# Ledger of designs, part 65: designed miniproteins, single chains

Each design is a single chain, and the fold is of that chain. pLDDT is the mean over its residues in the fold that is shown.

## One batch from the design tools (miniprotein)

Design m2253
Fold by ESMFold2-Fast:
Structure m2253 (fold): chain A 77 residues (1-77)
Amino acid sequence: SREEAIEEIIERSKEVMVETYKILLKQGYSEEEALKTAKEIARFLAERLGELYGLSEEEIKEAIERAIKLAEEELKK
């Protein structure tokens, strides 16, 4: 369903952001640089998946915002 597609996009984009951040830190990037790049990658993935699944621009935007927020909350733990 459309709702399941949105939830999958949020989950996958969140996971990619968290994993990308951790990988970049291991590669010697600063926390600021790693976070910026991780956000860009997550945003790009969510946009591409949303377009592929036929989501509206508004749905894609909301999914991106939620994925980034959830990833930032997880990275604070």
Scores: mean pLDDT 87

Design m2254
Fold by ESMFold2-Fast:
Structure m2254 (fold): chain A 78 residues (1-78)
Amino acid sequence: MYTVTVTIKGKVSNEDLAKIVEAIMKVPGVKDVKVEFDGDSAIITATAESKEAAEAAAKAALETAKKLGIDVEVKIEE
């Protein structure tokens, strides 16, 4: 299994955060998505069944964040 970690830098609205989480959850092969807060930063952690699913989840998060004007850092770990 692969872990995808998306760190949202700076203040994000609940609506925009939900859009990023939904984009990740719509990826086939993503099983678990959780959100944690560290001050004003949000950390999204997703579990993917394959490297392809992990890369698709990372891409979905990054593209959605770019459309919303939000800076994110994405990390994939096996």
Scores: mean pLDDT 82

Design m2255
Fold by ESMFold2-Fast:
Order: sequence, then C-alpha cells, then structure tokens
Structure m2255 (fold): chain A 106 residues (1-106)
Amino acid sequence: MTPEEALELFREALAGSELEREIFEGIGMLVVGVAGLIYDVSEAVEEVEKLVEEMAKKYGLDEAQRRVMLGAALYVLGSNALAGVPLEEALKIAKEAARKIAEELG
C-alpha cells in the first residue's frame, strides 16, 4: 500500500459515521497486531505513536482525529510488513501517510 492509496482509504473512513471510524481504527490495530506475531514491530509502533502525537499537536487535532490517524498509520505499517516490505521501509511509508493525513485533517 502506498501513502497515496492509504490517504484515499482514510478520506473515505473520515467521511463515514462515528461507528465506521471506530471500525477503521480497530482494523488498523488488528493488522499491526497480526504483523507483530511474525515480526518484532514494537519499536516501529512506538515511532509511529510518537509521530502521530507530534502531528496532532502541530495541526491542533482533536482526540477522535488523532485516533483515526493512529489507526491509519498502524494499518499502513502492518499491511506493508505483512506484504513482505522490509520493516524500515514500511515504517517510512507509515510516517509519510501519517503526515499526509494530519495535513488533510488540519
């Protein structure tokens, strides 16, 4: 999944209901959790969480927007890792997706 493809999917999720956003957040956490059964993703997850917190502060995002952005970035991290992308590259793609989402939300 590219950052551009991720951003489009997240625009659709953000335009949905509160329930659809909760489902999307849950899917992101599930996908990275499954990747974590195969790879040591702990440090990559921590880096994504730190970037999401920084972006939320920079763009003045609320808690719901921050959670959707986190779920989105974790989905990108996990889906790329499961697709056989090296973890370092999957992390770069996830960070780029988080930045693009934050710009869209702010």
Scores: mean pLDDT 78

Design m2256
Fold by ESMFold2-Fast:
Structure m2256 (fold): chain A 100 residues (1-100)
Amino acid sequence: MKTAVIELDVRGLSYEEAKELAKKAAEEAAKAVLAGAEEIILTVIADSEELAYVAAGAFLKELEKKLEANGYKVEVVDSKVETLEDGTVKLTVTLKVTKK
């Protein structure tokens, strides 16, 4: 698998609930990298931009911690945020993963 796509819907969640869900998603992404993924595309769906960044930040922190422990480097290569017609925020983050 060259690219792993991770979707994280945190609408209706508290900041703490969003962080816990993001950590679980980071475990999934780390397994995909260990299986050969070199790119991760994270899409976060949230009620606010602040909640989207909280979830993405928790995901990145947990992913980096796990992958660096296994000799990988994680780089953010792209990020975009969009507000949809219903006020929903969509944050897309593209990550490149390389073996050290």
Scores: mean pLDDT 86

Design m2257
Fold by ESMFold2-Fast:
Structure m2257 (fold): chain A 136 residues (1-136)
Amino acid sequence: HMEELRKVLEEFLEKHPELKAAIDEAVSKGHLTLKDFYDIVEKFKDLGFLAVAFAVAYRAVENGVKIDPLVVRDIGALAFYAATGLLDKDPNFPKLTEYDKKIREILRKSKKIRATGFEIFTGLITDESGLRDIFL
């Protein structure tokens, strides 16, 4: 399922060059900060909250960039929440776009992403290795 997730994120980034440019700038610093992560998510949230968050994390992992432990935790929590179906039950979660729904469906099918997301969420994994297990 990781190959399907990567393909969807790559297609999403190709269709949104301004988002890709913002991510590439943040990643070029060698360290993805909590501030840079949420600045990008907030700016581009109308393209899809889940898609944007996962695209940022994917590009950081792909480029071997150091990621803030709170970003790792939040992506792990989001992956676990989506994979368990809890995302569909949260009335406070933003309306899902077409790409958000594609990503959610891939996450829901993957027992590995569910397990890894849980390990990140519970603090058993606190570094980029957990995100590598989700995306690569």
Scores: mean pLDDT 81

Design m2258
Fold by ESMFold2-Fast:
Structure m2258 (fold): chain A 82 residues (1-82)
Amino acid sequence: MSTYQVSVYNEKGELLGTSEPSEVSDEHLDELAEKAKAAGYEVSREGDTVSITTTVPEGAEVPEELGLKAGDKLTLRIEKLP
């Protein structure tokens, strides 16, 4: 197993937040990338890093402190930690 961390960026490339590091199987990264691409998201992969661009859906519960609105673009970066 490897440790991965998810970082969330807004459309300006500003970091909004990071998840706690989580131990997952390396195979799950491949599966996640394939599933996101199949769902129509923009997926970019660089080695052990997967970036998924998504849009904030209408009616999503988003903390106001993030300054996000429905229709705003988010990039989720999933990175393998050493």
Scores: mean pLDDT 72

Design m2259
Fold by ESMFold2-Fast:
Structure m2259 (fold): chain A 96 residues (1-96)
Amino acid sequence: SMKEEVEELLEKLEKIAEEYGLSEELLELLKELIEALAAGDREAVVEKVKEIEELLEKRRSEADLKAVAEVLGEIARTQAKKAGMSDEEIEERLKE
């Protein structure tokens, strides 16, 4: 279920945000990115990625960078699993 997958990603996002002390602005943008991905809205995805990149450049926070990388990794894993990729194939691609 798409709704269940979105809820799981949002729970992972909240945990990552708590662990790294992610800023509220970045947390909101990452939630909007997950929602855009779930809707299949490619234009919204591109826009949200740009907003996240701009905010990361402005803040220059190592903790924010690590948190965003972890969230993007979880999004990539979820999308790859939906595409029928094995855990081994996912790990290989993330090593790039």
Scores: mean pLDDT 73

Design m2260
Fold by ESMFold2-Fast:
Structure m2260 (fold): chain A 108 residues (1-108)
Amino acid sequence: IDEDVERIWNEVLRDEFLGTIDERLKEYEKKFPELVKALKEAGVSKTAMIAAARLYEIAVEKGYSIDEVKEMAERLLKRAEELGFSPQEIEDLRKALEIVLEYYEKKK
């Protein structure tokens, strides 16, 4: 979980730094079209969308329980605060993660 959280932020921050966020989002639109649609309708930031989509992808790949996904979401939020994300960015991320948890619970 902590290793997954560090991996997510390292990948997301790299995409932000390289300006490849839009390309990453398009990849997730192809992999998880319904999830990305829900995230877009929620009006969250692109950074929040790709962080949430990556968390979903890892949870599915590793076969995590809903409780493990909830723990991973809480750790992802805590790490974002430590990295200096603004309160508004944290709120966007929390909203995106709520959508992921609902989607994951319905699918698994």
Scores: mean pLDDT 80

Design m2261
Fold by ESMFold2-Fast:
Structure m2261 (fold): chain A 94 residues (1-94)
Amino acid sequence: MAEEIEKLAKEMEENLSKEELYEIIKELIEELAKITGDKKYLEIALKRLEESFPTSSKRSLAATIAYLLLEIYENNPEKAKELLEKLKKIIEKR
């Protein structure tokens, strides 16, 4: 899983815009919040993403996606696999 997530993050950095990476991170934060039931995490994480986005590199955004996918995997492996396949399909359309 970790190796597949790392490979996907690299492919996302190479193929997606900063804006597309932002939307993916937002979706992953929402999914992690649903899995954990942590509403406070959702509010804080989304605010931090919005504040950091103007100064973020594509590399840092892709690394954030990898981190969030690993966190989702630790909490719900089936959901992480579903999201990984969905993200692979987004890259394939490029």
Scores: mean pLDDT 82

Design m2262
Fold by ESMFold2-Fast:
Structure m2262 (fold): chain A 82 residues (1-82)
Amino acid sequence: MADARQQVKALLQRVETEDLSKEEIIGIGQEVVKLGLQYSKNVRRSVAMALRFIGLLLDKSSKEELRNFTIELIKEVLRDLE
């Protein structure tokens, strides 16, 4: 939906332009997963990416690794949204 897509685009811009903390990046990743699962009709890829995101959190990944993965997650969710 247009509203969900606009929200996800705003989160992408925030991750790309702001000097965010690790906690803020994690929060954005969680919100993107929530929007993808709630609004996408074809969530298969978004679900796979969400599981990888959880793995990165458990492995104590760096801020840069989480930021880069969050950008990729946002791109996949945008592809899955209608």
Scores: mean pLDDT 72

Design m2263
Fold by ESMFold2-Fast:
Structure m2263 (fold): chain A 83 residues (1-83)
Amino acid sequence: MERIEEIVNKLKEEVTKIQPMLTSDKEKVTEAIVEAALKLSEEYSKEEVLEALRYLAELFSETSKEAAEIILEAARRLEEILA
């Protein structure tokens, strides 16, 4: 759990940096999240990073459905890349 929370915090920082771009370029935002997650997958396991992305999407689902959908799409792409 502690390890997942660390990954969630790192991903949340990346999402927060690019959140202002969500209304102008959703694809660029999704790609940036995938890139950040891929970098984290070098330090953490694929399973831990995917769990962290899903958890982060759930947190955002209450305040921003759009951000949650983008995070889930990033998780889907990451799973495909690391398959």
Scores: mean pLDDT 77

Design m2264
Fold by ESMFold2-Fast:
Structure m2264 (fold): chain A 90 residues (1-90)
Amino acid sequence: SRLEELLAKAQEYAARAEAEELDPEYGRELLKRAHELLESGEATYEEVLEELDRIEREEGKRGSVAAAKAQVYQRQIAELLKDNEPEVYE
């Protein structure tokens, strides 16, 4: 299911973030940018995740990018659960 795929991806990237060196300030800026794009409707979850993949390839910062990707997947999971299982989230 889509939920299981998103959960697996969130766990994968969280584990990668724990294994890598983090830049907390860089990570916060990536998350802020990702959330702003999603909240404004300028980008889809797919487009935000593709942009994070591009940033990893061009700039490195693998741990901070992995942490940001994990949080983006968690946000997508939260929205999916809110629509299908609202009682589980509240």
Scores: mean pLDDT 78

Design m2265
Fold by ESMFold2-Fast:
Structure m2265 (fold): chain A 96 residues (1-96)
Amino acid sequence: KKEEIEKLMLEAFDAYEKGDRQKAAENFLKIAKLAKENNDTGYLTLALSMLYALGKREEVEKILKEMGAEPRFAELTKEQIDKILKSIVEALKKEK
């Protein structure tokens, strides 16, 4: 499963660099679903942040609702998202 997420990450960034926003969004959506299934908060947060940046707000809101979270992603600034990502990375490092 981790190798599958990593492969999707490479494909998503390749599509983004080529200007294929639709393919990039599709791959980040797949990453979000796999990360949710694996309880991988780091990849989930990254994928949701990229989907939001790509204008896929409805997809992000749907995933958050399925998780029982309030869809307040639209109220988060890039700085707040970056802080959440940093906190997740620090928490993962402490558990090693």
Scores: mean pLDDT 67

Design m2266
Fold by ESMFold2-Fast:
Structure m2266 (fold): chain A 66 residues (1-66)
Amino acid sequence: DKAFENFKKVKDKLSEDTAVAAHIALEEYKDKVKNTKELAEKVEAFLRSLGADEKDIKLLTEALKE
């Protein structure tokens, strides 16, 4: 839940495609990770595999670490 709350705070600053991909990744991984660091790493890897902008990835991963 906190990961989604933090994501929503930065969603408007991400490209639409990156925001959609991030939402999918968060839903997929939230129950499969043990901590916020692992969640951020999996979301980051997924977004990079899709060719998302590094600036969007950085903004999102910084938000998820809150």
Scores: mean pLDDT 79

Design m2267
Fold by ESMFold2-Fast:
Parts: C-alpha cells; structure tokens; sequence
Structure m2267 (fold): chain A 57 residues (1-57)
C-alpha cells in the first residue's frame, strides 16, 4: 500500500533502519519501489540504502 511505502521511506530517512527492514520484510512487494525512489531522490544516502538492501537479502 502507498501508506506502508511512505512509512518505510520515513523510517529509512529517520535512521530507524531496523524498523524499516522489519516493515519491508513483512511487505516485500514494496522493497524495490521504496529503495529505487530513495536512490533517485537521495543519492547522498546511497550507503545507508545499501545497508537496508543488504539486510533484506
């Protein structure tokens, strides 16, 4: 859902990585949408986004 995708993005941007990873593991269909959007809008956060992506493997 859009609401869960927005929540996941907010958690990542707030540095709440563990909460974001949990939400994305429970909603795996949102993973690519959330991470790809943040990679485009926040390229300076690439390292943080890679850490989230690695935890979702």
Amino acid sequence: SVEKAVRAMQLILAGKKDEAVKLLKENPELKDIVLNRLKVEYPEKAALLQEVEDELE
Scores: mean pLDDT 82

Design m2268
Fold by ESMFold2-Fast:
Structure m2268 (fold): chain A 89 residues (1-89)
Amino acid sequence: MDPGFVEGLKKLLYGPIEKLKEAYKKYLEGKISEEELKKILEEIEKEMKKAMEILKRTVPPEYWEKLEKEYKEELEKVKKEFEEELKKK
């Protein structure tokens, strides 16, 4: 597969993850409410689902399995870091 195409697909998934990190940071800093955070998380979840659906239909199954695994690992890491910060405060 074309390397530029694969890199573009990865950016499609990681964009929402960066938004997730920013939303968590703003919440921890007290800049947004729990309601605002929940709304942002809902929008990010919709973007992630759309990106995953595009990838699943666009790439061969072997590439999809690898991308899905990498995506889940990154999400789990971001969520764990947020939960640890919440317990600290």
Scores: mean pLDDT 76

Design m2269
Fold by ESMFold2-Fast:
Structure m2269 (fold): chain A 80 residues (1-80)
Amino acid sequence: MKAKLVSVTDEEIVLETDKKTGEELSKIKGATVEGNTVTLDLSEKLTVEEVQKLVEILLGGELSDEQKEKLQKALQKRLE
């Protein structure tokens, strides 16, 4: 499963995914799937398992170091 990071903010993460990855991510609370795009609402707390799954999917994609740092900060804030 692979995804590309489109944007990350304090409020949401937007990913471009394949169909199978999108279906798996749709199981996350606050996830909205529109075609190949998945939007994750960060207003809800994520489980450790959901965060790990997101990290594994995104590490398989083409992410810059800055995008990785922003993603880690956003996810960490929702676990605290």
Scores: mean pLDDT 69

Design m2270
Fold by ESMFold2-Fast:
Structure m2270 (fold): chain A 62 residues (1-62)
Amino acid sequence: SSEKAEKEGRERVEKQKEEIDLMSEGGAYRVRGAVLNTIGEKEEGEKYIELGLRLEEELEKL
């Protein structure tokens, strides 16, 4: 039976989705910051870019 292998596979996929979601969150912050900079909200734009970079940096260390 492949039940154990299927369970382990599902857990692996869920962990991969979690990592992708965290990476996407970092990317979303960076994109949001870039858009804010474009419309003249430089202070908030820089803040969001910094948050996205920090999140991506922490993920790379995991």
Scores: mean pLDDT 74

Design m2271
Fold by ESMFold2-Fast:
Structure m2271 (fold): chain A 67 residues (1-67)
Amino acid sequence: GPPSTSGYVQVDAPAGTEVTVTFPDGSSRRAYVGPDGRVVVLAPELPEEVEVTVDGVTTRRKVVPFP
């Protein structure tokens, strides 16, 4: 099949934690960690990396292609 044109970032944190994902174009998305301690944020256009901010800590994370 064709390669995916979108991907995702999974963040593991305590349930209810606010997560902000910042994309290379400067846009951002906000999400909250679910009751299982995990949130998945969709990354359109499959950037190689995004910045993830959790409780004031920012890290760069690789985007996983959507299957």
Scores: mean pLDDT 77

Design m2272
Fold by ESMFold2-Fast:
Structure m2272 (fold): chain A 99 residues (1-99)
Amino acid sequence: MTEIEIQVRKIGDKYELLIRLEDDSEENLEKKAEEIKKIVEEVAPEHPLTALLKYLDTEKNKYVILLRAIFDDKSVVEKVVEALKKKFPNTKVLPEEEL
């Protein structure tokens, strides 16, 4: 099952949303990334998720995708995070960081 981890970082007046996905199957990982992108597009169409990194963690034998989006409004980020948690209840949300 795809592991989903969300990190929100405040950078000046903007908010960075990072979503880390891990799975033993590359196909399952890509499918989950597409589902997540679709949800973000429906909630915040002006803030598309971009794949920042895709790699194979050879030590863990797991595929990893890191998705990123930038937001100007904290309330929009919070709506996106809530929508993702409702669709994927096993999502882990890390504490917000300020840079």
Scores: mean pLDDT 83

Design m2273
Fold by ESMFold2-Fast:
Parts: C-alpha cells; structure tokens; sequence
Structure m2273 (fold): chain A 75 residues (1-75)
C-alpha cells in the first residue's frame, strides 16, 4: 500500500539509502494520487520526505518541486 511504501522509505532514509528511499516515496505518491479520494495528509508527508531526500542527492529541481507540492496540500 501507499502507507507501506512511505514507511519503507523512512527506514531507508534513516539508513542513508537516499535513492532507494526516494523510489519508495515516489511510489507512495503515485498510489495515493491514483485513489478516487486522495489522502491529502499522506500525500503531503510523502512529498515533504521526497523533497528532503532529493536535496540529499543533489537533485535541487525535484526537491523544489516536491516542496511546493507539499506546501500546496497543507495550505
């Protein structure tokens, strides 16, 4: 599930496996966005974590885009 991918991403992020964490966060986002009624809290959390991990990997463009998505969902 999306929740399982989010939790897996968090564990990988704690282990410093930023690229693998990023893949799981992206998968969580994809699964939530494909729901008839997307869970906005879960989606915002996943975008925030994806932004943080993208920064760790030096992917500033992805980090900025994901940060904006999280902010929009939490507005």
Amino acid sequence: TAEEHLERGKKLEEEGKYFEAMVHYARAIQLVENQPEPDRELLAEAYRHLSEVAEKLGDTATAEGMRRKAEELEA
Scores: mean pLDDT 82

Design m2274
Fold by ESMFold2-Fast:
Structure m2274 (fold): chain A 84 residues (1-84)
Amino acid sequence: GRLSPEEARAEAERLIAEARELAKEYEELKKNLTKENVLKYTATAIRLAGLAFQLEVLGRHLEEAGDLETAARLRAEREAVGAT
């Protein structure tokens, strides 16, 4: 069986929360970039890129399932983390 609509919504909430926290961390690291924290900044940037891709894929899945509201919210979160 594939991801159910209920499981997809639960995963969407998890990814949205994670994306928001990482976007905040990325902005803080970006403001005070040093040799000590550049590796953490790079790792956070890579993780944000991965989350943006996951939000896009899950958003399409939810849209196909008819959950347009959650799909739209995932796209908005992806845009927000992509702007970071």
Scores: mean pLDDT 77

Design m2275
Fold by ESMFold2-Fast:
Structure m2275 (fold): chain A 67 residues (1-67)
Amino acid sequence: MDEEMRVSLNLARTYLKQGRPDKAIEHAQSALELGGPDNPEALTLLSQALDMQGRTDESQKVRQRAQ
């Protein structure tokens, strides 16, 4: 479980670095499913991917959940 979540987090980070926020969102969502819906690292990566797509309002809501 924890290892699978960590892999999903690493994939989300990798896709963000590649400029692929669509794939980063998918893997950040997988990390939330594995590690829990309020996992701060997964929510942070999700918010960054949403911001990269210009979805600033959604990014801000996700960021608030990470607090």
Scores: mean pLDDT 80

Design m2276
Fold by ESMFold2-Fast:
Structure m2276 (fold): chain A 100 residues (1-100)
Amino acid sequence: SKKDKEELIKSLEEILKLVEKALEAVKEGRIDEANKLLKKAIELANELIEKFKDDEGIVSALNSIKEALNEAIKSKDEEERINILKLIIKGVKELIEKLK
């Protein structure tokens, strides 16, 4: 429905905001704060997967985002972590644009 699409876009925009804040936290050396923000993004992605479970394309995209978020949290190299976060930001923005 149009309402479900609008809710999906709004939730993806919230995930985007959390990942952008996490990227800034990493750049400032605030790794614990960054990890908390990324864990919130994973929680929102899980909620969206459950809500949109019948949409195979959305579930696949959200699982890819969740996998990349977990990779960023596990990374021991700050430059690698920054690069992963930048790729996630690009991917979420592209998903939002495809849904508009």
Scores: mean pLDDT 89

Design m2277
Fold by ESMFold2-Fast:
Structure m2277 (fold): chain A 75 residues (1-75)
Amino acid sequence: SMLEEFKKLVEENKERIQKRRPDLKEERAEALALTATALRFIGDAIEKGLASGDMEAMKEELKKINEIVLEYLKE
């Protein structure tokens, strides 16, 4: 699912950030990983929408990304 892919990418990004910046607090590393992953998903959705001209498909993907971020924050 998109949620499982999102969680996996956040965790991978967090591990990479922690390895490169062991000086950062865990909450900061998680915030950076979450932000970077969310922006990547948003950017990909916008790029696909603009390339295809399918604005309704783009809007639906953006709604799904918003729902995924909110579900991640519940866990």
Scores: mean pLDDT 85

Design m2278
Fold by ESMFold2-Fast:
Structure m2278 (fold): chain A 109 residues (1-109)
Amino acid sequence: SELEKRAVRILVSAGILEAASLLNPSEDAEKAREYARLAARLAEAAIKGASKEEVEKLLKEAKELGVDERVLKAIEEYRETGDKKKAVEAAELLLEEAQRYLEKAEAEK
């Protein structure tokens, strides 16, 4: 399905961002890595399915990480409805933020 293709693209992009973050150690690089890892976990949840308890844990971790309200809302909707599209949308927003943090880390060269 298109949704599964989007989830797979997120997993690939998250892996690349996590690897790239290791080249320029900084707080921005660590933030990029944390955002990419959370995006990957949401994409895996969209592919494999996740319990409400598993999604609640992801929501708590996202809140602790200080992610954008749009991301929190999408994870909350995924928890309430089980709509995998919301998990993918949250992961895509997290990747956009991870990319911005990585670009900040690279600019420090």
Scores: mean pLDDT 87

Design m2279
Fold by ESMFold2-Fast:
Structure m2279 (fold): chain A 87 residues (1-87)
Amino acid sequence: MELTEEERELFREGVKELVAFIKEQYDKLIQRAKEAGLPDERIEKYQAEFDKLLEEIEANADDPEKVREIFDKLNQLASEVLDEVFG
């Protein structure tokens, strides 16, 4: 069933706050990757992939299945960066 306009605004604000939090964590992860000496090409690719996925979450905020799928991709990407930097 469709949300009311007020419920949609609250949900979208919640999604924006979550996206902002996730972006802050990924920006920190990218900074750690830079400090660990990853090549600029790898850093740029990871940053572009994170930015694209975050934009996709915002664009699909009203689609829970799409948000979940994109969130799983973000977690996979974060794990790949962590493994490359610390593994």
Scores: mean pLDDT 78

Design m2280
Fold by ESMFold2-Fast:
Structure m2280 (fold): chain A 89 residues (1-89)
Amino acid sequence: DLEKLLKELEENIEKGEEALKEIRKAMMEKYGLEGTQARSKETNSIDEFVDHARELAEELGLDAEKIEEEIRKGVEAAEILEKALEELK
């Protein structure tokens, strides 16, 4: 069922975006704009990105395990959707 798969992918992307927004809000409140920028890391893989997000969540006292899971699922869902759209060209 394609419609069910698309809905699950969209929901996972949305949850990942919400987790990233939660990290950003907490960073802005604790460190301000300059401190948030200083803690930004350039990543070249999904694993590096997710690991960095988990480390920030732990530093901020957030639920790092939940945030890691939501971000990982969101990024993986976005990759699947992008690949599917490329195949439909």
Scores: mean pLDDT 76

Design m2281
Fold by ESMFold2-Fast:
Structure m2281 (fold): chain A 72 residues (1-72)
Amino acid sequence: MKEKQFLLGTATLAGLAASHAKDKEKVDRYGTALEQLGATDVAAEVRAASKGDPEEMKKKLEAIAKEYEEKI
């Protein structure tokens, strides 16, 4: 149960960051939530991607969200 909640939470937060790629405050909040959830690698990807192009960020984070969703 807890592992499925972690995977679903990580996928959801990565997907939300992708959907709000143009909103720096929301992206930072989702990155912080991922760190607090223990998804440190995904949080680092969100923060790295937020420094680049929003379209590339969206594409990358949607791929990460799908990867975690498939692990559920």
Scores: mean pLDDT 79

Design m2282
Fold by ESMFold2-Fast:
Structure m2282 (fold): chain A 68 residues (1-68)
Amino acid sequence: SSVLDKTKKDSDKNIMKASDEARKIALEGEKNPSKRDELIKEASDYLTKTVNEEFKKIDETKEKVKKS
């Protein structure tokens, strides 16, 4: 379970970092209104991709731990 706990903690950190980066990208639209929609989409896509990758890592770790 220590491996699963570590994976969950690492995932939380990665998602938090991605959330912070996504917020910064979206806020860049305040300086560039013509690019606002593009930046919001970029931020949303980046966050969604990161969350999906982190969930995959957790699922793979759960499967490995279950077999142990």
Scores: mean pLDDT 82

Design m2283
Fold by ESMFold2-Fast:
Structure m2283 (fold): chain A 120 residues (1-120)
Amino acid sequence: NIDKIIEMLKKAGDFLIKTLEEAKGLSPEEAVELLRQARAELDKMIDEMIKIAEKNGDKELVELLKSFREKLQAGLDRLIALLQDPSVSEEERRQALDDFIEFVKKAVEELIKYLKNKKK
């Protein structure tokens, strides 16, 4: 069910973007904890999408969702490491959060566009 996966992708993207926006207003320690929790929730959300794709026999979509998960997790892990670095300025931390928000928006948009084209 492509439409269900598109809806789930939009919700996962919105969740992560909202969490990253919230992290901007927090201390580094609070932001790290929030992002660790978001990483776990995101993994669960994407795992549910992968299960739907597997049940439908869509191996190509399974690989795309796994790649999408790995890229988002790697981005979150880099961001957490940056927030834990006391040598990094507040401006650099804010820029890294903004850059990752834009990355998430584009990654979600590209995957949704792929799925809509597949539905045609």
Scores: mean pLDDT 88

Design m2284
Fold by ESMFold2-Fast:
Structure m2284 (fold): chain A 89 residues (1-89)
Amino acid sequence: GREKLLQLLRDLYFEPIREAKRLAKEGRLEEAAKVLEKHIEDLERFNKSLREEATAQNNMTESVQLILKIGEEAIKEARELLKEVEKKI
């Protein structure tokens, strides 16, 4: 049910971060940075659009709030990892 769908969403949102961690461990730091930069941009764009649409339609459901929260958590983790990767380039 709901928990399984939320887990799938988390897996999708955190998969590029896992890939970047793998690339960084292999010494492929520039590739890891590019994956993280694109992922941050994509998630920030999606979260902004979702928040603006939900606000305009007065349709800020609990499900929308949870999606936004998962996105914000993924953006935060990706930004922290990007800072660590950039220090090694």
Scores: mean pLDDT 87

Design m2285
Fold by ESMFold2-Fast:
Structure m2285 (fold): chain A 61 residues (1-61)
Amino acid sequence: GAAEDAAAAEAAGRASGGSGAASGQWLTYKHGGGDREAAERALAAANAGDAEAAVQYASKT
């Protein structure tokens, strides 16, 4: 359900704090150069299970 998904997303976001650093660099390399914050947010959202937010951050205009 939505409430459980929100709790899981928040927990996943925290768990990604350490492991997400390496993936953040990879996202910056693959999806753009210099948008570290966008890559970091996209990674955090993806790890939290928020595919919509991840796409939004990665596809920012």
Scores: mean pLDDT 53

